# Ledger of designs, part 12: designed miniproteins, single chains, continued (3)

Each design is a single chain, and the fold is of that chain. pLDDT is the mean over its residues in the fold that is shown.

## One batch from the design tools (miniprotein)

Design m8390
Fold by ESMFold2-Fast:
Formats: structure tokens, C-alpha cells, sequence
Structure m8390 (fold): chain A 66 residues (1-66)
């Protein structure tokens, strides 16, 4: 099951509680450093994380291996 995070920050925990196979985070660049940390944590806990972000916001996610 795929779950999409619709809002910043708070919804990462709600998405994970549903125990999905895939967590989709659209426009992840809006979350900044907090978004990088939370997405990395989800990936490290075994979730498949799909990120969409603007080219200008991409580098912090790439540096984190996302």
C-alpha cells in the first residue's frame, strides 16, 4: 500500500503508522532540513520513500542518500 504525505512535518508519523509499503512525499523541499531528517529516518526503518522536490531544493536530499 502506498501512502502520500499531504502536509509538512506532522504527517510523517501518521503515514508510518499505516505501515505502508511505500511512503510518497510530494514537494519535499518545502520541509527543509526537518524533511531530510524525517525521510532518512523512514528509509532507515525499512520504508520505501519516494521524494518529489524542486531542482534548487534537491541537494540536501541527495547528500543524505535520498
Amino acid sequence: MEVTVEETGVKFGEAAKKKPDVINIPDAGKLGEEGVKQAKGLKENGFEVKLTTKEEDKKPFEDAGL
Scores: mean pLDDT 65

Design m8391
Fold by ESMFold2-Fast:
Structure m8391 (fold): chain A 66 residues (1-66)
Amino acid sequence: SMEEAIAEAREAQERALAFVREAEARGETATGTLTVEGDKARLTVRSASGELVIEVSREAYDLALS
């Protein structure tokens, strides 16, 4: 549903932001890469200490861009 897609997009944004904030607190830079693979979109956020991979539906991805 649209409500589920909105919730998924919001959750992905919150997780990515938290990762960036934690990296910055450690004095690190976080870099993001977005790929679209079929019916999924994948956001990979990397820093010197680690990596966060967030996979969302294509519907949530398309909604986030509108």
Scores: mean pLDDT 82

Design m8392
Fold by ESMFold2-Fast:
Structure m8392 (fold): chain A 74 residues (1-74)
Amino acid sequence: PLSPQEQFGRALDLLERTLGPEATAAALAEWSRRLDANPDASVEERYQLFLEILLETAKDNPELREGILRVLEE
């Protein structure tokens, strides 16, 4: 089984391969912004925020959205 960090790393790789490095950088920047707004967020809450951003970034690509969810199921 993958750690949460490894799962999100693979989801991020899938995002970059499909949408490119600019979209990936924008997703990471948005995550940093949301973490700054939620400094008391738990590790679980931080990963939930990242998942929400990944799915929003992939909203117009159903295959990418499904691929991200599959990686994160374990």
Scores: mean pLDDT 80

Design m8393
Fold by ESMFold2-Fast:
Structure m8393 (fold): chain A 85 residues (1-85)
Amino acid sequence: DKKQQDDYINQAINNLQKVKKQTSSSGSKVADQAIDYIKKGKKGGTKDDLKKAGDIAKGMSKSTSDSISKLMDDAYNNIKKAIDI
């Protein structure tokens, strides 16, 4: 269902934008890279673009504060749900 996939994608972008507001300038750039891959996936890109966004989110969650880690995990889970549809 395209509507369900779009809802998960929008939630993932929202989570990553919250990360950008709470993290360092370097962390914000990494979050922007993940958002860019999500946008490419949404605009007729492949599931590989969404997978790359998920990998970035998962990588960042391991080396950050608990609050940012939770937002990155939420983003990863939303990306995974969008891929599975």
Scores: mean pLDDT 77

Design m8394
Fold by ESMFold2-Fast:
Structure m8394 (fold): chain A 61 residues (1-61)
Amino acid sequence: MEREKAIEEVRKLAKIAADLVKQGLITREQGREALVRYAQKLGLTPEEAERIVDEALDEYL
């Protein structure tokens, strides 16, 4: 996957994860861990994955 498409996909899933956190179905930490793992599977580095996920969750929460 292209890096830009990977980032957009992670941001879409972060919005869904934020909605689940707001509903009390998962914790922020659970959502962050799942999204960081997924972002790395899409080809992002661990550092980039953590930054993008944290920024998106901060934006949506």
Scores: mean pLDDT 83

Design m8395
Fold by ESMFold2-Fast:
Structure m8395 (fold): chain A 82 residues (1-82)
Amino acid sequence: MKIEITTADGRVVTIEVPSEELTANEFAEAVRQLQKQLNATDEQVLEGILEILDKGLFDPNKKLTLEQAREALTLLAKKIAE
């Protein structure tokens, strides 16, 4: 299964996910895929993750739906992109 993320600069990034609901570890793997494809620094990823947490888009004790994961990854991509 795949999630397509459109970055602020118009790039489309495809993230591979194992199911329609992601564990915290599976979401972390999706974040690593996004970081690699966008050539993002650890600092840029951390800034994006802090905003995801602030907006309540991620709960490590619950699975994320595909929609929630897409929203969180889109926000992260926006923070990474100029």
Scores: mean pLDDT 79

Design m8396
Fold by ESMFold2-Fast:
Structure m8396 (fold): chain A 79 residues (1-79)
Amino acid sequence: SEELTQQIEELAEEALKELDELANGTPEQIRGATENGVGSFEKMAEHAREQGDEEAAEKAEEAGARIREKGDEKAKAAE
């Protein structure tokens, strides 16, 4: 649904902003936030597939992948 895809997009922006706010955090804090974000989007993708919303599921999977990539990069830079 359009509501689900919109919610996923908003939550992805929030998660990326939270990672940016942790720019001065420890690698452990950044990794923790990354893991939490990825897990949330994995659950959203599963929920979307259960609802038959394949596009929303793909969007959630892409959001999770972006959060993992950005979080891993930030954690590495913080070491």
Scores: mean pLDDT 80

Design m8397
Fold by ESMFold2-Fast:
Structure m8397 (fold): chain A 64 residues (1-64)
Amino acid sequence: MSQGERMRQAILEGTREGERRAKELLKEMEAKNVEPREQAIRMFVTLADTMGRASAAVQEEMAA
């Protein structure tokens, strides 16, 4: 496999995991009868938090 192919597969895998998690979050919020606007806000906050953790992981890679 080429390096580009590995990177593409990693992105696809990460996207799948992110989508799965987003769907689970949505289902939980719908079960709790959360208003659509609040669902969007909470999903956005959760995604921002996830991106923050990804950024920290990148920083750790640079430290290694």
Scores: mean pLDDT 67

Design m8398
Fold by ESMFold2-Fast:
Structure m8398 (fold): chain A 93 residues (1-93)
Amino acid sequence: SARHAARAAASGALAALAGEAYRLGKEFTKQDPRAEEATRLLLEGAFLAMAGREEAREKLRQARELAKQIPEWYEAVERLARGIEAAADRLRA
């Protein structure tokens, strides 16, 4: 059950990161509407990662590219995208 426990932990991490992305995205979208699209891509990336789909990486890449246009949001998007990628890699292992 060690592999099962590791997958459960990775799924929990992905869900937590998706929740953080939603909350932060909602707040940043009040200041800059462009944050809404980056948030949508982060959430799609997290949910695709939870489903074990390779398209997750492309959604996270797109979120990062949009976030470069919003400096105040960029650090949060980079942190969240890296966390989602790391959790997805653990889920696939």
Scores: mean pLDDT 80

Design m8399
Fold by ESMFold2-Fast:
Structure m8399 (fold): chain A 81 residues (1-81)
Amino acid sequence: KVAEVLRRAAQRAREAGLTEFADALGSIADKVERGILTPEQALEELRALTDEFVERYKKKGMEEQAEKVRAIGDEAIAELR
């Protein structure tokens, strides 16, 4: 169900115009489905990815995009706990 949560998060990110974040979330989902990542490793990668994209958008002055990344990432993290 980890891959399902990540794919839903990727869809939300894509709909919000966060294409690079959406693609990265989809990559984690693919690795989970292929058995490359455990659920615990996927959660760790999701946390790191969310923090990375939030900081990236903040450094560019894109506060709204940073807020959307945080919301989508944190919701997915909460669903996987």
Scores: mean pLDDT 87

Design m8400
Fold by ESMFold2-Fast:
Structure m8400 (fold): chain A 71 residues (1-71)
Amino acid sequence: SDFYEKAKKEIEKIREQLLDLMKQGKVSYSQGMRLTSLIVEVDLAIKQNAPKEEIQKLLDEAKAELDRAQA
């Protein structure tokens, strides 16, 4: 469905932003590990066709952690 395709693109964008921050040395080891774990959880939820509400919740958590890493 359109939702799962959008969710996949959104988490891929978050992964790219994390990699850029890591390349620039702008994220701590603990922040990078936390965010990587959340990205994996979103990927797994999409692969398992988890409920849309659960995937959205995990995406929102990943976005919040990315914002904290940027602060």
Scores: mean pLDDT 85

Design m8401
Fold by ESMFold2-Fast:
Structure m8401 (fold): chain A 83 residues (1-83)
Amino acid sequence: MHKKKIEAVGLSFRGIAYLVEGDYKGAAEEYKKAIEILKEIDPNSKDVAEGYRQLGKVYKKMGDEKKAKELYEEAKKIEELAS
């Protein structure tokens, strides 16, 4: 479990690096990989919700407002379940 969480954190840092460089597609791919690993651990975790929020920010930067909104709403639902 801890090893998979560390892997997901590493992927999230890689996503941030791509985002800073303006590679929004690269950032989205890394965040998607992190979310899938976190979902294997606990699909309703706070970490999965945060992953969806970060991915939503990436889609917003790509100009996909509809996809960004859907990702933010999914994050909210997961956070309510984790509460």
Scores: mean pLDDT 82

Design m8402
Fold by ESMFold2-Fast:
Structure m8402 (fold): chain A 74 residues (1-74)
Amino acid sequence: MEEQREKYRRLVDALVEAALRTGRPVEVYVSTDEQGAKAIEEAAREAEKRYPDVRITVERDPQTPTVKLTVEPR
């Protein structure tokens, strides 16, 4: 559980840095289960608190265990 939280926290931070550096939205599709999806949602929420200049959108695919993560600089 902690290991997945740290992994997705690092992923979200890397996407935030890429979006801020390029000034462009960054999109990633992550294949994961329910626990992974929740960890991604929590990591996105925490990252938005740390980085007020970005908007992070987390979308679950209802047909597959896939999460679309979008980081958009404001």
Scores: mean pLDDT 79

Design m8403
Fold by ESMFold2-Fast:
Structure m8403 (fold): chain A 61 residues (1-61)
Amino acid sequence: SAKEAQDLIEEGKRFFEEGDLKGAIRKYQEGLAEATTIEDPEVRQKLIREAGENLKRVRES
């Protein structure tokens, strides 16, 4: 669901702020996977983009 995807992305952000890059990557990947299951195309695209951008930022750190 959208809430599950949002919660996973927020968990990823918390791990990243704490310096747990591995934890952040895992949560962003889970959020991305959950986002792909959302039936609303606009919400799905938004959360896929947000998870992907956060994942890229962590990997570039």
Scores: mean pLDDT 86

Design m8404
Fold by ESMFold2-Fast:
Structure m8404 (fold): chain A 110 residues (1-110)
Amino acid sequence: SELDVMIELLNEVGRLAQEALRRSEGKSLEEIKKILEETRERMEELLERVSPLLTPEQLKILRDAIEQLGEFTGELAEKLAAGEISLEEALEKLKDYTKLLIKIVEEIMK
């Protein structure tokens, strides 16, 4: 189903976001910015692969969710660089946020 495609993609971009946080540990803010830019490009590539399977409205919902996940990942990466949170805490917050976004998408698609 279209919902299954959207959920699968959100899980995959969530994994890319987790990898971005792991790569960001011990890095400078300039290096983190590059990691986040690379991660955003990979997320866009994944979205482009599923775009023919979804309606314009479904694509908008999915794009908005991916943008929110990307922004949250950036906030967590900055806090990680500042020593305000541990990598473990950042990963837990990101996993929880990904689950929340999936739940929101499921509710919109009902």
Scores: mean pLDDT 88

Design m8405
Fold by ESMFold2-Fast:
Structure m8405 (fold): chain A 95 residues (1-95)
Amino acid sequence: MLDEIRKLLEELEVPQELIDQLISLLEKLNDPFLQQQTVLTLREIKKENKDPEKQREEAIELINKLLSNPENPVKVLIEYEIERGIELIKEKILS
């Protein structure tokens, strides 16, 4: 999982310093569920947005939120999924 997360972040062009900080946090927490959810969230960012610049910005924002709340990273991922769901609903209404 950690190798997959590093590879996805490198493909998203996230700065190496942020990649190293996130990997260190995830390794310290040693939570397979969190690692799996991180992989899925990064894959969604890459899939939903075809603009590499926006993909990079979203990935960096997610990492900064995770690093800012190391005591409750699952909450950060849940909040990200809720925000994504709201945006999808807004797009559906506006379409």
Scores: mean pLDDT 75

Design m8406
Fold by ESMFold2-Fast:
Structure m8406 (fold): chain A 81 residues (1-81)
Amino acid sequence: DPAQRLRDHLLSRGVAPATVDALLAELAAHADQIHSREDLRSLVRLGSFYHRDVLEALGLPDLLTPEDKERLRAFLRALRA
């Protein structure tokens, strides 16, 4: 589960559980607006601090291919379900 992986990753770095829950909810709310690393950083308040952690937890590189962008979008849409 990518959401659980992201949660565990952030908790291991000392991020508070409430902040992790808020980040996941914020990502879910903006899922249809996020298409790139730059969108994660600039459009989502908590994403501006944790965009690299999101990419790392998903095994995504800093420079996203079209396939990597689809993986990111699939993850974000799954958070809304």
Scores: mean pLDDT 77

Design m8407
Fold by ESMFold2-Fast:
Structure m8407 (fold): chain A 59 residues (1-59)
Amino acid sequence: MVEKRLAAEEIALENADKPLEEQAKLVAEATGLSYETALKLVEAVLAAQAALDAANAAR
């Protein structure tokens, strides 16, 4: 579980300039998760990263 979440995080961050659909496809291919599950993981990772980036920019 942890390994798949870490892989999803790396792929989403590397492809942050791509649409969510493309990032989810890459995560699904790398982790073996369904596209639907990969899409939810990418959304969660990007939301967390956006919050972290906002906090860092404010500091």
Scores: mean pLDDT 75

Design m8408
Fold by ESMFold2-Fast:
Structure m8408 (fold): chain A 60 residues (1-60)
Amino acid sequence: MVGDYAVLTEDTKALSGSGNTLPKGTLVRIVEEVDDERVVVELGGSREVLPKSKLKVLEP
C-alpha cells in the first residue's frame, strides 16, 4: 500500500493541506498511512491527505 499508485474513484476534496479538490481519475502515489481511513498521497510535488475509500489502489 505505501509506495503503491492509486486512482481517485470520484472528485475528492483533500482533508488537509491546501484543501484542493482533485478530479476523478487523478493518479496519486501513496507515501504514508495516517490511520485506517486516511492516507498521505504525493501528486505533482505536493502532498495531500485523502480518504482511502475514494482511492482504488493499482496492483503492480
Scores: mean pLDDT 77

Design m8409
Fold by ESMFold2-Fast:
Structure m8409 (fold): chain A 85 residues (1-85)
Amino acid sequence: MKVLKVERVEDISEEELLKYLKEGIEIEGAFSSEAQAVQFEALRLVFEGKYEKAIELVVEYLRRQGWSEEEIEEFVKKFKELVAK
């Protein structure tokens, strides 16, 4: 129930953001891009235990942005390591 206020949500690392959501800390800040909005939605899905849906959402977004399959695979690997902690 503690709220962390930031000027930009993008200033929070994925690791820190995931940690705060797991601890039930709400984050208030501006989304500077669609990427940050998608990231926040995916992390909320992880917090709800919908881990596979969170990965699917992020992968779909990255493909739409023109990321290569190799870049997406690297990102998914890193994201899985974060949510496993």
Scores: mean pLDDT 66

Design m8410
Fold by ESMFold2-Fast:
Structure m8410 (fold): chain A 81 residues (1-81)
Amino acid sequence: KEAELAELRAKLAEEMAEVERLLEGLPPEHRELLTAYVRELVAALEALAEAWTESREAAEALAAAVSPALRARAAEVEAAL
């Protein structure tokens, strides 16, 4: 599972680089909001990946706990755009 976590982190870093490249074309205010939101999503995914190394149940429990906060944050970001 540790090797799987390392692989997931590497793939996540590659995807982040691509997302940042795509965001370069946006107006600065929208780019900053979306970049901050994406970083929050990345942090949540990393926490879920770490929980997954313990068990699927741990990952599912964490996902259930953070999902409402992530949805509220998404609505806030969308309203700010």
Scores: mean pLDDT 72

Design m8411
Fold by ESMFold2-Fast:
Structure m8411 (fold): chain A 92 residues (1-92)
Amino acid sequence: SVALSKEEVLKLAKEVLEIARKELERLREELGLSEEEWRRLEEEAERRLEELEKRFKEAGFSIEDPELRELILEILKLGHLIVRLQQKLAER
């Protein structure tokens, strides 16, 4: 019933992004990934993100604010990478 301001939404998105970055760094360190392995995972995440953006457009969802859009896309990318690193740890 109370709408969040753009400023509050951006602040929350930035806080989620910081938490995701810290978790991703922890997982990268634990796995001991090479630069080449990390680059391949980032390329996979970028392709996945492009497919998700296409699906959002087809579903009629759009984020009009470019700063908020960029933050949400980065959170989704980091989320995908975290899941992929967790899967790699489970395979050990």
Scores: mean pLDDT 80

Design m8412
Fold by ESMFold2-Fast:
Structure m8412 (fold): chain A 112 residues (1-112)
Amino acid sequence: SNLEKFKEKVLSILEKFREEAYKIIDKMKDPGLKERAKKWLDRLYEQAVKEINEAKSVEEIKEVALRYIDQAEFYLYWLARQENEPDLAEEFHKAAEKARSEIDKLYEEVKK
């Protein structure tokens, strides 16, 4: 169905975003903070995957995906800022912008 195909494509974008976030986290100076950030992101991702699989419309899938990206960006951006790594905060922001753009493009294609 169009719904199942949309779920698969959205989950692919979120997995790619998580992998990009992991690469940015790996650039952080504090190794204990890296592991905590990854663990937090994984929990948030697992919840988003569950909610997307349970979603009944393309609108619900889009809302869950964008909420996940926004929550991940907010946490990781301010974490990097707090650790005096503003360049990494900017990298998290750019990764989130790219993921949101890809979700929006898929949604426009599906609603046609």
Scores: mean pLDDT 90

Design m8413
Fold by ESMFold2-Fast:
Structure m8413 (fold): chain A 109 residues (1-109)
Amino acid sequence: SIAQEIADSLHLIGLEFSLENAERALEEFEANPSEETARRLLRALRELLIEVRTLAERGLLTEEQKRRLRELARRVREALERNPELDPELKEEILATVEEIERILRESE
């Protein structure tokens, strides 16, 4: 239906926006590691997870989007490893969010 095509287009736009926001939040965290930048990264990753889940369930994730998501997940893990002094609970929440994104990508193979 036309309504479904419009909804799909809006979710694709939402994914691109959330991906860009998460990539930017990661760059900010890498440049200035702090609880504040880590919390901004967590928020951006959680918003990204919602869009990833929706598009994966509909089979709409592109190979380029999956590649960018896998690269983002890898970079987040590396950034957390370089910052062991972060609050363990916050670090665990970020890792859990990234692990859920990776799980969804694996299930969409």
Scores: mean pLDDT 88

Design m8414
Fold by ESMFold2-Fast:
Structure m8414 (fold): chain A 97 residues (1-97)
Amino acid sequence: MKEKLEELIEKLKKKGLSALEITEMIIAIGEAEAGGTQESIEFAEKLKKENPEIYEIAKEMLRLLEEAEREGDEETLKVAEKLVEEAIEENRALLAK
């Protein structure tokens, strides 16, 4: 659901998260769920304890992305692609000072 993913992204942005922070958070939680690195697991556990509402929104975003990939929902995947592009641009600005 493209519209639902866009709503979740906007909710996180309204809570003060940047596109870069949202993208890094989704990657870290996804890696933790896949049995990834110690750093990703610690990040996910800390987020769950300190900001449970943000953690739940991030988990719902991951579920929607996994569903979109399984069903070939290109429109929903394009929303994720746009968020990653915004994150790359923000990261470049941060490195430039």
Scores: mean pLDDT 80

Design m8415
Fold by ESMFold2-Fast:
Structure m8415 (fold): chain A 55 residues (1-55)
Amino acid sequence: LLKELEELVKARDYESFAKLLEEKLGIKADAEELRRSARATLDAMIQGAKAVKEM
């Protein structure tokens, strides 16, 4: 999931990024809003995943 989201951010495919968040995490996100915040959202998810691995 995180690797796929990272690839979508690199490709600037925010529509697919939004769809993947909704399908996998149930998070509703606007593609237009993600155009500015996608990297920050991805970084937050990566930090959350690291915290879970340390548990």
Scores: mean pLDDT 70

Design m8416
Fold by ESMFold2-Fast:
Structure m8416 (fold): chain A 98 residues (1-98)
Amino acid sequence: MKEELEKKKKEIRELVESLDGGDILRLAFWLGLARSLGWSYEELAELEKNEKVREFLLLRAEAEKLKEKYPELLEFLEEEFTRAMERWEREIVEELKK
């Protein structure tokens, strides 16, 4: 079980590090809609054609289902995504200054 958790953390980190600004923006939009519309992350993944964005939504859904057993997985995913959002924000600001 701990080995599965570490494997999932690695998958999350590698996926998040591979996201570009467009992927991050799409994810921020979908996460906002999930809260507003009450749609599940699995339902959003069905609508998404971008493989990385879909994979993230499915991992987020899996982390939600495992939150009682492995709350650290959901916390890790949220922390990694927050760091990705911060990197994207810095990149946009830098691009606008060019």
Scores: mean pLDDT 78

Design m8417
Fold by ESMFold2-Fast:
Structure m8417 (fold): chain A 55 residues (1-55)
Amino acid sequence: SERQKKRRALIVKTLKDVLKEYNIEPKLPLSDDISQEDLEKAWRELKEAVKKLEE
């Protein structure tokens, strides 16, 4: 749906922005057509990396 596409695009953009700010290289390119599973994995990896860097 349109709302789902918008939310997904925002999440992907946010992930890219945070990865860039922390100099974290993603394991795969982050695009609007990324699978839900890959997006969840990227989000989990990001959360773990950010937690370590902000401590």
Scores: mean pLDDT 72

Design m8418
Fold by ESMFold2-Fast:
Structure m8418 (fold): chain A 78 residues (1-78)
Amino acid sequence: SAEVERRLQEAVERYLPLAEATPAGDEEARRRLMNELFLELAKILGKKVVEVPADTPAAEMFAKMEANPDVVYVWEEP
């Protein structure tokens, strides 16, 4: 739908500059931004949210989302 597409574009436009401004190697700050984005995407798309351990590698988390596209994964707070 046009509203979903608009909200997705607005989320990307808001979070992309923040991700680019995050220093390389600041994994904690990057994960916080990714969590915020993923929660917003889950809300826009009406998907369920599942928490993974705070130490879960980003690659493993992305693999989980690819394997189960009906769910959005977020990291636990440290």
Scores: mean pLDDT 76

Design m8419
Fold by ESMFold2-Fast:
Structure m8419 (fold): chain A 108 residues (1-108)
Amino acid sequence: DLEEDRELVARIAEVLGRPEYAEKVRAARSMEELEAIVERFVKEKVEELKEEIAKEDPKASEEEREKKAKLKLLVEIAKAALEVARELGLPQEVIDVLEAGLAKAEAE
């Protein structure tokens, strides 16, 4: 459901401290537009995280920096999604799945 997906993604963007993306997501008229907004956010955030990783480990390969940046972003999104799921009162089964997924991502 596009309306439910927009609200879920918008709440996640707000938890991540990006209210401007939440506004764009809520204005999305189609699933394709929503996906384009998410792809732009992911691309921008991965580049920011790659720069931080390069400062901490200047010898890391481009592939290693990209992998670490994507993993860090995945963990941040998973934490935000779990917070939103709790705020929306989603079933405990959904919360348990999100917690398990976050634990696996952090264990890498």
Scores: mean pLDDT 79

Design m8420
Fold by ESMFold2-Fast:
Structure m8420 (fold): chain A 57 residues (1-57)
Amino acid sequence: LSPRERRVLELAREEVARHGYTDYRAIAERLGISEATVRRILEKLAAEGRLREPALP
């Protein structure tokens, strides 16, 4: 995983632990990247079996 992909994965897990879902916008704001980039990374990680909880739009 790239450093960015690893950080997105960490934040996605944290969001699920706190709120029960992954907020793409919240992660994008924390990392200073677009929601589209967050979505792309999370979809890739989910396909690889690294992200268990799917994000909610």
Scores: mean pLDDT 72

Design m8421
Fold by ESMFold2-Fast:
Structure m8421 (fold): chain A 81 residues (1-81)
Amino acid sequence: MDKESIDTIISLLESAIKSIEQGDLERALQLAQAALRLAEQVGAPQEVLDAIRKAIESIEQGDSEKAISYLKKAIEILKSL
């Protein structure tokens, strides 16, 4: 997995967090789904994929606190690569 792809996924996840903080859950969902798709294409670690999927589920359930927590977890793992 190249650094450019990692940086793009992190950017999408950080934008998703900002959208949640602004109350735009529809935008957050779109950004998290885009991040998941790219992460799957580049073969990101299973822990990253699981964290993004749980974030998406939390957004769909309206659980902003859990969604932000899972998005931050995915970002931390990606930054450690």
Scores: mean pLDDT 89

Design m8422
Fold by ESMFold2-Fast:
Structure m8422 (fold): chain A 57 residues (1-57)
Amino acid sequence: MEFRVLSVPDSEVLRRLGLKVGDVFTYEDVVAAVGSETAARAAIHDLLEAGAIERIA
């Protein structure tokens, strides 16, 4: 599953991944950055809710 960054990252996860607006990343990238699947799902949920990222095909 892939995501695109929509806004300037103010998230620890996005900063850790070194991502900028327009960059694409995967769920696996987030798991690697946070060290757990549960934390990765929570981080992705929060970023989607905030409108900081979008899901892509």
Scores: mean pLDDT 76

Design m8423
Fold by ESMFold2-Fast:
Structure m8423 (fold): chain A 69 residues (1-69)
Amino acid sequence: SAASEQAKQRLLEALKQDVSLLAASDQELGRRLGLSEVTVKNAKAQVMKELGIEKTTSDEEIERRLAAA
């Protein structure tokens, strides 16, 4: 949906500024982005899937993949 795509884009832009936000709680990130906790959780899952990143992926590698997105 358009809302899901917008949430994903807001998360991607935030992560490009500060990749450590990926480790933040869904509630805290929701407060920062003006999104619900559930929306943030779904956006994180989509971003990780689309970029092919895992919990073991380094912050530097995540930043490189975000720059290419």
Scores: mean pLDDT 80

Design m8424
Fold by ESMFold2-Fast:
Structure m8424 (fold): chain A 55 residues (1-55)
Amino acid sequence: GALEAAREAVRAAAPELSEEELERWAKGADQAATDLGLGPEGAARLARMSAGTPR
């Protein structure tokens, strides 16, 4: 589903995140995708954009 796609995208964008941090980013992206009416691909895109921002 959308959450699994978001998890995969976060791991690809920010491989140094812990599993707990990855889950938080993935859930945020899944929530945002749901609010915007996007599917799993949209959730993955949002996750990549959010987690991939330089710190």
Scores: mean pLDDT 74

Design m8425
Fold by ESMFold2-Fast:
Structure m8425 (fold): chain A 105 residues (1-105)
Amino acid sequence: LGISISFLAMLNSIGRQGIARARRAGDRQALADLAAQTRRLLDTILANRARVRADIAAGKDPLMIKIEEASLKQANMTREQAEEEYERQVREVEALIAEAERLAA
């Protein structure tokens, strides 16, 4: 969870920089490529997180539960806070993709 949050935050930051650069250059293809690549990365993160949540709920992966607990302690976050931050970061990345697609049109 903590790793996914950090990766989403990085993806959002790099994506915003990419949009600014492409806009300055007038490069609509770069905006379209950025949107497509970001969408593929986000879909991978969402699919992986869905599988991890399902395995935890089913009690199938006790090691993953321990890894997540350790990650939460290192980040000084509760599970509820981390899930809320994850959902917030996902929404930010979705908004970034929509902005890049709109600017590419």
Scores: mean pLDDT 83

